# Designs tried in a protein design run: designed miniproteins, single chains, continued (5). Part 88

Each design is a single chain, and the fold is of that chain. pLDDT is the mean over its residues in the fold that is shown.

## One batch from the design tools (miniprotein)

Design m19232
Fold by ESMFold2-Fast:
Structure m19232 (fold): chain A 68 residues (1-68)
Amino acid sequence: MTMEDWKEVTKWAKENGLTGAEGLRKMAEKLEKEGKLKLAELLRDLADSLERMEEGIKAAEERNEARR
């Protein structure tokens, strides 16, 4: 994965209004169909990480609300 590959992928995502974990998963699917399997795997890993972070933030917010 190069910085240029990431710029191309990011541009495509913005043109299609895709952001966050959902955007990364959609981009990974597109790249897989284009034969860029390694880049697709990296984007899926990033999507999983981002989704996990979002869950963690939500859990922390619920914990803070319970504590006040």
Scores: mean pLDDT 70

Design m19233
Fold by ESMFold2-Fast:
Structure m19233 (fold): chain A 70 residues (1-70)
Amino acid sequence: EKVKEYSQRLLELARRLVEAKQNGDKEAIGEIYRELDRLIEELKKDPSVPKSLILTAEDLRDYARELLAE
């Protein structure tokens, strides 16, 4: 159950990030980056979470960071 909830949260963050990028909304991108960072910390504390899900979340966070760097 928790793994499905984490996957859904990650997909929602990915969708929001795409929308924020299209709108040039750097403030929203910064908020999404912080939410991704929080989610990754939660995923790392749960031993039932697949490593692939953590890596996907980290890739998305890194992308958000690059968008904030201009």
Scores: mean pLDDT 85

Design m19234
Fold by ESMFold2-Fast:
Structure m19234 (fold): chain A 70 residues (1-70)
Amino acid sequence: KQKEADELVEKGLEAAEQGDLDKAIEYFEKAIELDPNNSVAWFNLSRVYEARGDAEKAKEYREKSLEAKK
């Protein structure tokens, strides 16, 4: 479960690096589905939405990242 979520986070980061923000969101959302406590996935999802200009979602997911972090 956690290992699979971490692998999806890595794929999301690769997609974001290539500029494919839609694909990055897809991978981060899948990681969160497998492990809702994956703070890294929530944090990166917030950053992708910030890059897309969606400040409201960016803030929401940033807060989720802080809640999920141990």
Scores: mean pLDDT 81

Design m19235
Fold by ESMFold2-Fast:
Formats: structure tokens, sequence, C-alpha cells
Structure m19235 (fold): chain A 61 residues (1-61)
């Protein structure tokens, strides 16, 4: 839901080098597609688009 999506994005912003690992771990816990979440989150954060990163995480988590 929105709370976990924001938490995942916030943690990835604090540790950008760990964003893929954070996304894959969250996907495993919540039964989401780890490749889709990792790719979408990393791409959005690389572009500096925090709103898109939250939207992707909210859609998948």
Amino acid sequence: GPTIARAVVAESLRHPEEAERIARKAAAVFGADPEALARGLVEALRQGDVERAIAIAEELL
C-alpha cells in the first residue's frame, strides 16, 4: 500500500547504491515482481523523479 511504497522509496533515496536490493527484498516480502519493481524504481530515481518512483512502488506493492 501507499505507506510501504513511500518507505521503500525513502530508503532507496538514502542509499541509492542499494536501491535495486531494497526493491527486490520488498518485492519478495509482498509477493510482487522483483524485476519490474527494481527496474522501475532504479530508473525513476536515476532520473530524479521521486513521484514516479512512488507511483511504481504503490502500483506493484
Scores: mean pLDDT 82

Design m19236
Fold by ESMFold2-Fast:
Structure m19236 (fold): chain A 76 residues (1-76)
Amino acid sequence: RTTTLSPAERAVLRALHDSDEPLTVSELAERTGLSQATVSRALRRLEALGVVERRGTRYALAEATPERIAALVEAA
């Protein structure tokens, strides 16, 4: 399966990996330098791929796939 991510998706995934807490869209935009709209699109894609989970208004790396998440972050 091809897990090809856009630069924005990789930046968001990296920021979540570097954080020890769930982040909001605004916090991710500040950490990545991307617009909130770009971050929201990237988060929807990553959630659809099962590598990010939504926790209320915040997002975090999916606990069920830590090895896959680590591989994606290494590729970023």
Scores: mean pLDDT 73

Design m19237
Fold by ESMFold2-Fast:
Structure m19237 (fold): chain A 69 residues (1-69)
Amino acid sequence: SEELRQAVEDLQRARDAGDVDGMREAGRRVARLLGASDEEIAQLERLLGDPAMAPAVADGLIEAGREAL
C-alpha cells in the first residue's frame, strides 16, 4: 500500500536523522498499518519514546514494513 510505503520511508528518514519524535510518529503509523492493536501500539510508543531503544525498535518496524510491501 502507498500509505505503508510512505510511513516506512518517513520512519527511515527519522531514523537516519536521529529524530526520536519522528521515529515515534512514523513508527506508530507503520505498526497500525501492519495491524497492531491499540495496546501493542501503546507499548511500541513507550519504547520509541526512549532514545536508547528507539533506533532498534525503528529498525525492526522498517524491516517488518518492507516485508509487508
Scores: mean pLDDT 84

Design m19238
Fold by ESMFold2-Fast:
Structure m19238 (fold): chain A 99 residues (1-99)
Amino acid sequence: MALELGEEGYRLGEEGLRLGKEGKGLEGGRLAAEGGALAAEAAELAKTEEERELAYEGGRAAAEGGVAAAKSAKNREELALGIAGALAGIGAVFLAGGK
């Protein structure tokens, strides 16, 4: 469960970062926010160092994706989604205890 959530969170965070770098703030922000939320849930459910590290990497990817999406935002809705992704990712990194 935690591994699957961490893997999906990482995948969505990385895709959000890619889309944000391409100037697709709305799509990038949505994926970063979803990825960050999944990474945070994975961090809360993590029972092993491997699960925790994967949740950390997912949170980091989502945070970077959220920032990239916010920088490419064309309106307040896109900016809010990018910020939500960044905050969710940061929260996941904090919950995972980071290295």
Scores: mean pLDDT 82

Design m19239
Fold by ESMFold2-Fast:
Structure m19239 (fold): chain A 56 residues (1-56)
Amino acid sequence: MKELEEQIRKAVEEKDYETLIELLEKAIEIYKKQNPVIAKVGEHELKKVKEEKEKL
């Protein structure tokens, strides 16, 4: 998970919304089985990132 977190941070810093969306979707799938609350938060963040991408 540390590798995934670092990749997400990099994508945010570089404003690479396509990579960020892919990484968030991957994290949500992982967390859905282990922590559904975190997965729900991730889905909300994913929606916001998609909205930001549409503004570009």
Scores: mean pLDDT 74

Design m19240
Fold by ESMFold2-Fast:
Structure m19240 (fold): chain A 110 residues (1-110)
Amino acid sequence: SEEEKKLQEAIKILEEVQELIREAVRYMQQGDYEKALELIEEALEKVKEMIELLKDNPELKAQAESIEETLKQMKEALEQGDILRALVLAIAAGGELFVAIRMLEKKLKE
């Protein structure tokens, strides 16, 4: 179905975002904040695409918007040089991504 296709596309986007955040954290640990920012900006663009894809599902859209807000705060923390806050926000984003993937997988199974 079109719904199943959208759910599969959303899972793929979330997995790509998860990998981008993992890479961003690695670059942050190496002191390459410019590269970390580029990866977070790429993750934000992918999350925006996912919000549009899930617009007809308010629960999934709300979860995607929560991820977007956390990533925006992570970007702002990095731009301000607050590396500890950026790392805490990366952990928060990881948790939100895990919840979102599980919600999508559950819907795809039912």
Scores: mean pLDDT 88

Design m19241
Fold by ESMFold2-Fast:
Structure m19241 (fold): chain A 63 residues (1-63)
Amino acid sequence: DEEVEKLIEKAYEALKEGNVAEAIEYIRKAIELNASKEQLEKLIKKLEEAGYKDLAKGLKNTL
């Protein structure tokens, strides 16, 4: 599950840099590798806190 954790970390770093498209690719790969519901919920919270409300809503729909 180290691979999933790395993808989520990279997605978060990409969001901090404003690279939304890159972040979406990392999130997609994490989901494909069966990221846990708990990991996805933490990511959703960070997206909401960072102001990416539409992206957070889209991710919630995959849970």
Scores: mean pLDDT 77

Design m19242
Fold by ESMFold2-Fast:
Structure m19242 (fold): chain A 68 residues (1-68)
Amino acid sequence: LRVVLRFTVSGGDRYTLKQLLDHYGPDAVLHITTESGEQFEIRSHEEVDELTKRYPDERLHVEVLVPE
């Protein structure tokens, strides 16, 4: 896996996260770090919804990873 994009969003920006998964394809992974330092590997729209529901107002550090 290689990082193709790094950015920070608010937890309410779930549509952008879902769009990234759709754009980079089924093998893409969002590696997300919360303000509390918790780390998540997100692969699906459902996982985006779960994460953003738990952290709606926090800043999320996002790395988009794709297969090499």
Scores: mean pLDDT 79

Design m19243
Fold by ESMFold2-Fast:
Structure m19243 (fold): chain A 92 residues (1-92)
Amino acid sequence: GPLAEEGARAAQRGAERGGSEAVARADGSTVTVEVRGASVGQMVAALAGGVEGWILGAEAEVRAEGDTVTVTLTGPTPEIARRGAEALARSL
């Protein structure tokens, strides 16, 4: 539903506030955030956001390829995915 999409939009805005380009997507209870041209600080923030999502009950995957970092948060519900993505948004 719209909850995971709301989380995805929050994470994208967080990355943009940090000075990077981002694309965020939501599908069911999964939010994927791709931050392009990520700073070292944003890469550390992505890892921290992934850990916070995991503490919140989501499965978190963080991948880095060059200057692109991708965080995938899969919650047991769309609401948990949204909350994890909002936590990530605050870190980026």
Scores: mean pLDDT 78

Design m19244
Fold by ESMFold2-Fast:
Structure m19244 (fold): chain A 61 residues (1-61)
Amino acid sequence: SEADELVSEALRAIDQERYEEAARLFERAAELYEKEGDLTGARLLREMAEEAKRLAEERRR
């Protein structure tokens, strides 16, 4: 699915330390999971996006 592709891309971005991009990709995937009715999956992906944002902010110091 498109959401699964976005998750895979986000995980690759994390591996490459592209945390801001990873956060955006996780948020997009979460939106698609919500539209599909997977509220639990969407919540977990948003938590991953917030963690990625935290890592991006730490790196900008």
Scores: mean pLDDT 85

Design m19245
Fold by ESMFold2-Fast:
Structure m19245 (fold): chain A 59 residues (1-59)
Amino acid sequence: SFEEEVKKAAEELYKEVGDKSLIEQNKAIDERAEELAKKLGQSVEVVKTAIMIEVAKLK
């Protein structure tokens, strides 16, 4: 589902770049959001916002 894919992406991103600079975190989020948007047939903005919300919950 959309929710499962977004949550998984957020968890992977947090593990991979959560301790890095905000610039590196934002770049990784943008790249993952574009990839997932294409896979799920959603807008990049919707996917990016959803990922950012899930990443914020992991802080």
Scores: mean pLDDT 81

Design m19247
Fold by ESMFold2-Fast:
Structure m19247 (fold): chain A 88 residues (1-88)
Amino acid sequence: EARELAERAAELLEEAARLLLEAGSPLAPSAGVLAAAARLAAERGDYGTVVDTARALLDLAREAGVEEATRLAERALELAREALELAR
């Protein structure tokens, strides 16, 4: 179920953005915007955008040095890629 995977990816990206905010990262506002974009893309069935936003948020999490957020974003990217493959 491509949409379910994309929605789960968006949830994980929202959690990753929240962790950056909790850590006091200056990158948190950018991560929040990316997480919101991923949510809207997942709702629209735009799985390519979910992949792109997951990749961008992963880069932000790595730069912020928040390992838990990085792992959530890595998982989100895997799920987003799977959603895109299932949608063909």
Scores: mean pLDDT 89

Design m19248
Fold by ESMFold2-Fast:
Structure m19248 (fold): chain A 103 residues (1-103)
Amino acid sequence: MEKFKKAVELLKEAVELLEQARSAIDNKDYDTAIELLEKAREVLKEILEVTKDNPLLQEFARTALEEVEKAIEYAKNGDYEQAKREVTAALETLRSALFFLEP
């Protein structure tokens, strides 16, 4: 139960960071967007560590991590449209995870 509460708090933190990163991309503040995506990546790695006994949450966190890592790669290569697409996909993945935890 304590691990679920921590996972929910970390998922909400990752969502907030990704929403801020998407906003930074829209504002053409690409350095801030990359920094926020790197912070979201670290939060997602922490979610994987605290959810080792929950295969479903592991799958959501792993999928979102892959999407965030792709967003960082696209942003660093100057492909901000693809970066924004990957951030949106990660947001949808994490919001789905939150719906299963807090319907």
Scores: mean pLDDT 87

Design m19249
Fold by ESMFold2-Fast:
Structure m19249 (fold): chain A 62 residues (1-62)
Amino acid sequence: MVGEVYRAVEDYKAKTPEELTLKKGDLVRVLREVDGTVVEAESLTTGEVGLVPRAALEPAEP
């Protein structure tokens, strides 16, 4: 998972300042797994880094 590109499965609105806001279809690179439910990721659309629920992401195919 770390270093891999994932896609947002749905729009996700940040609930806290540390979270990342995503639109469905946005691509992110996973930088770190925080726990079993949350990752730290970089948006490839905006360049912003933040926390994202794993459930909001799916693997992006090459």
Scores: mean pLDDT 79

Design m19250
Fold by ESMFold2-Fast:
Structure m19250 (fold): chain A 82 residues (1-82)
Amino acid sequence: LSPEELAALLRRAAELARAEGTPLARETAERLERAAEVALTDPAEAARLFAEAVAELAVGLGFDPEEVRALADALAARLIAA
């Protein structure tokens, strides 16, 4: 996954989140937009911020924080390696 592909993915995800119109979705969209901003200069940090946004959303939906964090860390590592 190139930095440009990651940035495009993050921007699209933010658009979808904003379309939901809920406060949690708006907060997720803002986090995804911040990740997209850094994707071209620091793709590793962008992947970490994306994983963090997903983890916060999942916790907000009632999933276990420890399990979500482990999965988010794995997701960030895979995005960096791709």
Scores: mean pLDDT 77

Design m19251
Fold by ESMFold2-Fast:
Structure m19251 (fold): chain A 129 residues (1-129)
Amino acid sequence: GTIVIENQTFENTEIVSDTDDLIIKNSTFINSTITSKTGKLIIEDSYFENSTIISETGDIIIKNSILENSTIISKTGKVIIENSVLRNSTITSGGTLTLKNSGLSNSTITASKLVSENTVFLPGTTVTE
């Protein structure tokens, strides 16, 4: 199935999705953790601060979003980030990381493969494949 979270604010909260696709829109997460075990995790028009996003096997798709002091971990799936800004953040992708029309500053990237298009890597950003 699909779980939709829209127009919400979460502080100090843990969200776990087991088998459903999780769609998050126009939402704010502060000091929070989101874990998707097998479904896709789709994040649009959202803000994350001091938060962790984890996918065990599904893909992570992030669009039109801002992440500050936050961590993205995909163990086996793909990570796709479009039209987004990451500051002081960490991305670990066991699969392919795709960055489009995005900006990263003071951030650390580890991915098995990186594909970037129209993306700006500002000072303090490191990439390891």
Scores: mean pLDDT 90

Design m19252
Fold by ESMFold2-Fast:
Structure m19252 (fold): chain A 71 residues (1-71)
Amino acid sequence: SSMEKAREYYERGLELFKEGRYEEAAKQYQEAIKLDPNLAEAWRNHGEALEKLKEYLGAKADYEKAEELEP
């Protein structure tokens, strides 16, 4: 299912993030969000990856979306 595939992309993103590969992690989180836009964890972790890349405006938008999904 698309939710299962979203989870797989999310988990790949977590692995890449732990390795300090933030741009690649962000791309995996984007794929997870594309497949399951309600996966709040993917929005939150995408924001964290963007902070590491100093993309602060994008990170803020992601955190706001995550809070909207899981208030």
Scores: mean pLDDT 90

Design m19253
Fold by ESMFold2-Fast:
Structure m19253 (fold): chain A 59 residues (1-59)
Amino acid sequence: KWKELEKKGEEYEKQGNYEKAGEYYEEAADEAFRAGDLETSRKLSEKSREAYKKGGLPP
């Protein structure tokens, strides 16, 4: 369920682990997309991209 994955991403972001935060947001976006929630998927993909950017990783 994408909400649990988003929550894990938020926990890792709070810890400064931006790479894992980005990975969890990306998995959450995939789950939302499969559920037909395109707007939530787009939002979570953006959160993943921003997390990677904060960690100095390519988006």
Scores: mean pLDDT 82

Design m19254
Fold by ESMFold2-Fast:
Structure m19254 (fold): chain A 60 residues (1-60)
Amino acid sequence: TNEEKLKELQEELERIKSEGQKLDEQGTEESRQKLIELKKKYDELLEKANELELEILREK
């Protein structure tokens, strides 16, 4: 269901957020590049979650 897909996206967002915190603590050039990539992925998934939430609301 769309609710199940939203839950999967929310779990992925939490995973990315946790990974980002660890990378921020490392403070290396490699971690900085990974943070930039992770931020872009986070923003993309957040947009997908927003669209899916709107779709769920439209089903009502």
Scores: mean pLDDT 80

Design m19255
Fold by ESMFold2-Fast:
Structure m19255 (fold): chain A 60 residues (1-60)
Amino acid sequence: SKLEEVLDYVEANGGTITGEELAKLLGVSLETVKEALEKLGLEPPLDKAQAVELASVLLG
């Protein structure tokens, strides 16, 4: 699943993920990620819990 890809990336990259990489992994535009980040009050780089929250909102 795309959520598993996000989790694997976070673990492999020192516990954080950028908005640009989230956009790539989720298959959405960077603008879509930025809009979701603003609505959730999150600032990248995101930790594991923040990345799961954002990915869950964007995927379902």
Scores: mean pLDDT 83

Design m19256
Fold by ESMFold2-Fast:
Structure m19256 (fold): chain A 67 residues (1-67)
Amino acid sequence: EEEERLIEATLRTIGHLLLQKAKEKDPNKVKEAEELIRRFWEKVKEDPYRGLLEGQEEAEKFIKELE
């Protein structure tokens, strides 16, 4: 319950960050960011800890590619 809520809050925060960065740096990447967020949620739903780590790596890579 508490752990689930923290993971969901973290996912929402990362999702907002990805969309914000895409809009700011390259608006054409917004759709790509939305797909990454969707895949991130699916990974976490399957395995919360592993999904969070893998999704975080993909999110960091996406942000670096925008810069």
Scores: mean pLDDT 78

Design m19257
Fold by ESMFold2-Fast:
Structure m19257 (fold): chain A 66 residues (1-66)
Amino acid sequence: AEEDLEKGRQLLREGKPDEAVKYFEEAIKKDPKNARAWGLLAVAYDEAGQIDKAGEYLKKAGELTS
């Protein structure tokens, strides 16, 4: 899970948000309560221009952190 998150962040730094999404989705699949993974997925969608999806996933991250 942490390896998936770090690989996703590396892809975001390389300007590859679409590829980063795949790693964050894998992290969420392994641990769907990982609020950080949901937040990073939101960042990846925001950078990919998917603003509505970014907002939805950011809300999910907030719900998990109480």
Scores: mean pLDDT 80

Design m19258
Fold by ESMFold2-Fast:
Structure m19258 (fold): chain A 101 residues (1-101)
Amino acid sequence: SARRERVKAVLDRLIAIAEELVKYSKDPEIQERARHIIELLRRVKELLDRGEITPEQAVAVAEGAIDELRDLVDQSDLPKEVKERIHAELDRVRAEVAELR
């Protein structure tokens, strides 16, 4: 369904943001927490593809992941300019998720 594909695209964008944290952070704790988010979102995407969860359930997980990523970025060792860019990306993803509810 079109809604399922849009939810999957949101999950992919959140995975990409978490992967950026793994790549650019030098803090092993931030890297490990970001990898945990990646694994969770990949699992949710797999379950959505198999029809084992609903798009609505996947949206709820995405909302939680946005909040967790926002906190993780704030706690990270990333430069201020990179944090501001990622927060702007998370705000755009949050707006798109709101349209999918």
Scores: mean pLDDT 89

Design m19259
Fold by ESMFold2-Fast:
Structure m19259 (fold): chain A 91 residues (1-91)
Amino acid sequence: AVEKYLEGEMLYLEGKLEEAAKKYREAIELDPNYAKAWYNLGLTGTEDALEYYKKAIELDPNYAEAWAKLLELEPDNKEAQEKLKTLPVPP
């Protein structure tokens, strides 16, 4: 799972979003509880980005970066607003 995730991160940094998404999906197939892979899959700009961020939060309720991305897409999401007040703000 970690190896596929790291391959996905490298591809994402190179701007190869479709290939990155494929590697994150492979990581999730190996470990469906890999919150970081769900979050990064959302970052690739797929239509299901909201669902992927919500899945990352479901697996890790303290995942500040996933809450921040959810709030960017749903600015009036009160749960995300309240949660981010209790978590460190991502850099």
Scores: mean pLDDT 77

Design m19260
Fold by ESMFold2-Fast:
Parts: C-alpha cells; structure tokens; sequence
Structure m19260 (fold): chain A 89 residues (1-89)
C-alpha cells in the first residue's frame, strides 16, 4: 500500500527532525543519536544510520545494543571488516 508507506516515511522524517533539533541543544544525548540511527536505517539511509550509531558509540563505547545495530548496518553496506569489529567487542 503506497499510502501506508508514505505515511510511515512521513512519520520517520518527523521523528528525525525532532531528534536533530534535540541534538542541536544536547549533543551528548546518546539516546537521541541511537534513535536517529534507527530512523535513518528504517528510511534506508544506511550511511547516515552508521554515522549516527558511531556518534552514539563514541559517547558510550560499551553500548552492546549500539554495537550490534552498527554491525548490522555495516554488514548491509558490505563492510564486513567493520561489522566484525563491532561484533567482537
């Protein structure tokens, strides 16, 4: 259903805008970086998803959830060496 897909994409873009505004005020908000990574991944922008998961992981290097999501994104991008690095931490 094209209408359902358009509605989901519009909701994702609205969430992205809200989290980007939050991060302009609070750039150390790890949860907001993780949420942006997740929204861009759902939107199919895997390069931005990886960038935002890496920002979250730079602030909290031991976040296993962020490590797993970043590994999945790098695997989807075909960067198997980077994916392996995050799975073996």
Amino acid sequence: DAAAKAAEEAALKKDIEEYEKELKENPNNVLAWLKLGNKYEKLGDLEKAAEYYEKALALDPNDKGAQLELAKVYEKLGDYEKAKEYLEK
Scores: mean pLDDT 84

Design m19261
Fold by ESMFold2-Fast:
Structure m19261 (fold): chain A 102 residues (1-102)
Amino acid sequence: WAKEIGEAVKEAAARALPADLAEAIGETAEELARKLEEAKDPAEAVRYAEHLLGLLAGVLTDAAANAALHERLLARREELLAMSPEEIREWTKREVEALLAK
């Protein structure tokens, strides 16, 4: 999953950014996704999910959509911390797929 996300994010970023920046963003997204896959605690999983989604929202969406996602993450933080790391991964995967689909 992490490699797939890195490749998809690189492709999406390359539509708006120079190739070198798109590659760096894709590599960062892959690393954050890998950290999320390795997370053992809900707190760690939420931390990496927030970083990954924040990166993607900042690169792939307009200011209004980015602000809306940030508010949604803050509103759901307590709920997410009550989830298992696996549930947080599944939720994050759906959010990432939604961002990549436009």
Scores: mean pLDDT 70

Design m19262
Fold by ESMFold2-Fast:
Structure m19262 (fold): chain A 56 residues (1-56)
Amino acid sequence: MTEEQLLRTVDQGVATRREQHPELSEAEVARIRAAGRAAIPRHLADQKRLEEERRR
């Protein structure tokens, strides 16, 4: 999966969270988005490792 696809997943998750929890402030939504984006490098590394295992 690409970094672009992971960014899209984070954005979709934030949108869904806002719809389910309209009480969330803009600051809280921004924090959730920042946390999701910070996790992307780890997700990319994990996916690359799984892809290498699946090719054997």
Scores: mean pLDDT 75

Design m19263
Fold by ESMFold2-Fast:
Structure m19263 (fold): chain A 84 residues (1-84)
Amino acid sequence: MSLEEQVEELEKRVEELEKELREAYKNKDLEKLKEIARELEELSAELKRLFEQSTDPEVRRRLVEIEARIGVQLMLVYVMEKEA
């Protein structure tokens, strides 16, 4: 699989998790939030591995944008768990 295809798959996975997080938030589903947080942490680890392997500045820029999205979602999970 090309590096570009791997980045597109990461973007798609993050978008799906963002949708799942919004639904879990609406439903106050704490177990689902914990599951989403674990998947986001796993994607963050994969992303950092791809970032270290990439020399393409456009690919690196997209990976940084994806990491920022993951960070926002993880912070939302953290806040929600503290409010429960």
Scores: mean pLDDT 83

Design m19264
Fold by ESMFold2-Fast:
Structure m19264 (fold): chain A 79 residues (1-79)
Amino acid sequence: DLIKKAEELIKKGEFFEEREQYLVAGNAYYRAGQLYYEAGDYERAIEAYKKAIEAFEKAGDEKGKKKAEENLKEAEKKL
């Protein structure tokens, strides 16, 4: 179940974000966004990618941030 796996990744991202482990949090949110997108849940994919962008920005991961921004734009086109 793609949705359940994505929901677990959101919870893991939130857990690591509270611990200021922003790179791990960003990767978890980004992967959750991809799974929501594959499931056709574009609204939750958008939310997950926005969280990934913020986490990657705090981590200083410009490459991760740019990939999340590109995937966000693709998900927004599906609405």
Scores: mean pLDDT 91

Design m19265
Fold by ESMFold2-Fast:
Structure m19265 (fold): chain A 65 residues (1-65)
Amino acid sequence: ITDEEIAVGMAYIMVGVAELLAKNGKLEEAVEMYDKALELLRKAKAPEELIKEVEERREEVRKKI
C-alpha cells in the first residue's frame, strides 16, 4: 500500500463522515470534512472526476448554510 492509496482511503472515510455530519444538521462541520477530503484527494492526484464529485457534494451542503 502506498501513501497515495492511504490518502485516497482516508478521503473516502472523510467523505462518509461528512455525509453523516450533513444528515445530522452539522453543515459547517460537514463542509470542513469535505475540504479535508478534497485536500487529500488532490495531494494523491486522484482522478478529476472523483474530485469533481466530492466538490459538488460539498457545494450542495454549503448552499444549505
Scores: mean pLDDT 83

Design m19266
Fold by ESMFold2-Fast:
Structure m19266 (fold): chain A 90 residues (1-90)
Amino acid sequence: MRVLSEEEALELVREFQAFLGVEPDGVVDEALKAALERSKKALALTDEQLAELKAAKSGAEFAELLLRPEYEGARPVSVWVEELKEIVLK
C-alpha cells in the first residue's frame, strides 16, 4: 500500500542506506540486502523481518515496511522515522 510519495520514499531509503554505510542511491539492491544481513543483530531484526525487507521490490515498499510498528526495534533511525511518519499521516 502507498504510504509515501516516490520522492519521500527515496529520501527515507537513502538516509537508511547512509546509516548502514551503503551508497545512498535509494535502490533496494544486493548491497543494501547484504548490509541488512550484516546489521541484523544491531537492528534487532528477526529472520522473518529480514526476509521481508530483502523481498521489497521498490524504495516505497521498503520505506513502508520501516514505518510499521513491528519494525520498531529495527529502526536505528527511530527519531527520524517518527518525524517522517507525522508528515505522511497528516
Scores: mean pLDDT 65

Design m19267
Fold by ESMFold2-Fast:
Structure m19267 (fold): chain A 74 residues (1-74)
Amino acid sequence: GKTVSDQKLEDEILLSLALMAVSVAKIAIENGKIDKEEALKEAIEVVEKALEQVTDEEAKAELKKVIEELKKEL
């Protein structure tokens, strides 16, 4: 099975990828490359999938906060 260190690294990677996806979506919206609602919905889906895979409670709280912030912009 995964070690505690392996799981922590995986959680950090998943969190980083989710935050990167949100940043890319916001840049795409700003540049007019994609519809705001579509970009936000796709970013929310990516963050929700990361939330399902993360085990660290602080990382879960951060991802939940990001989802709520994105939903407020819809």
Scores: mean pLDDT 80

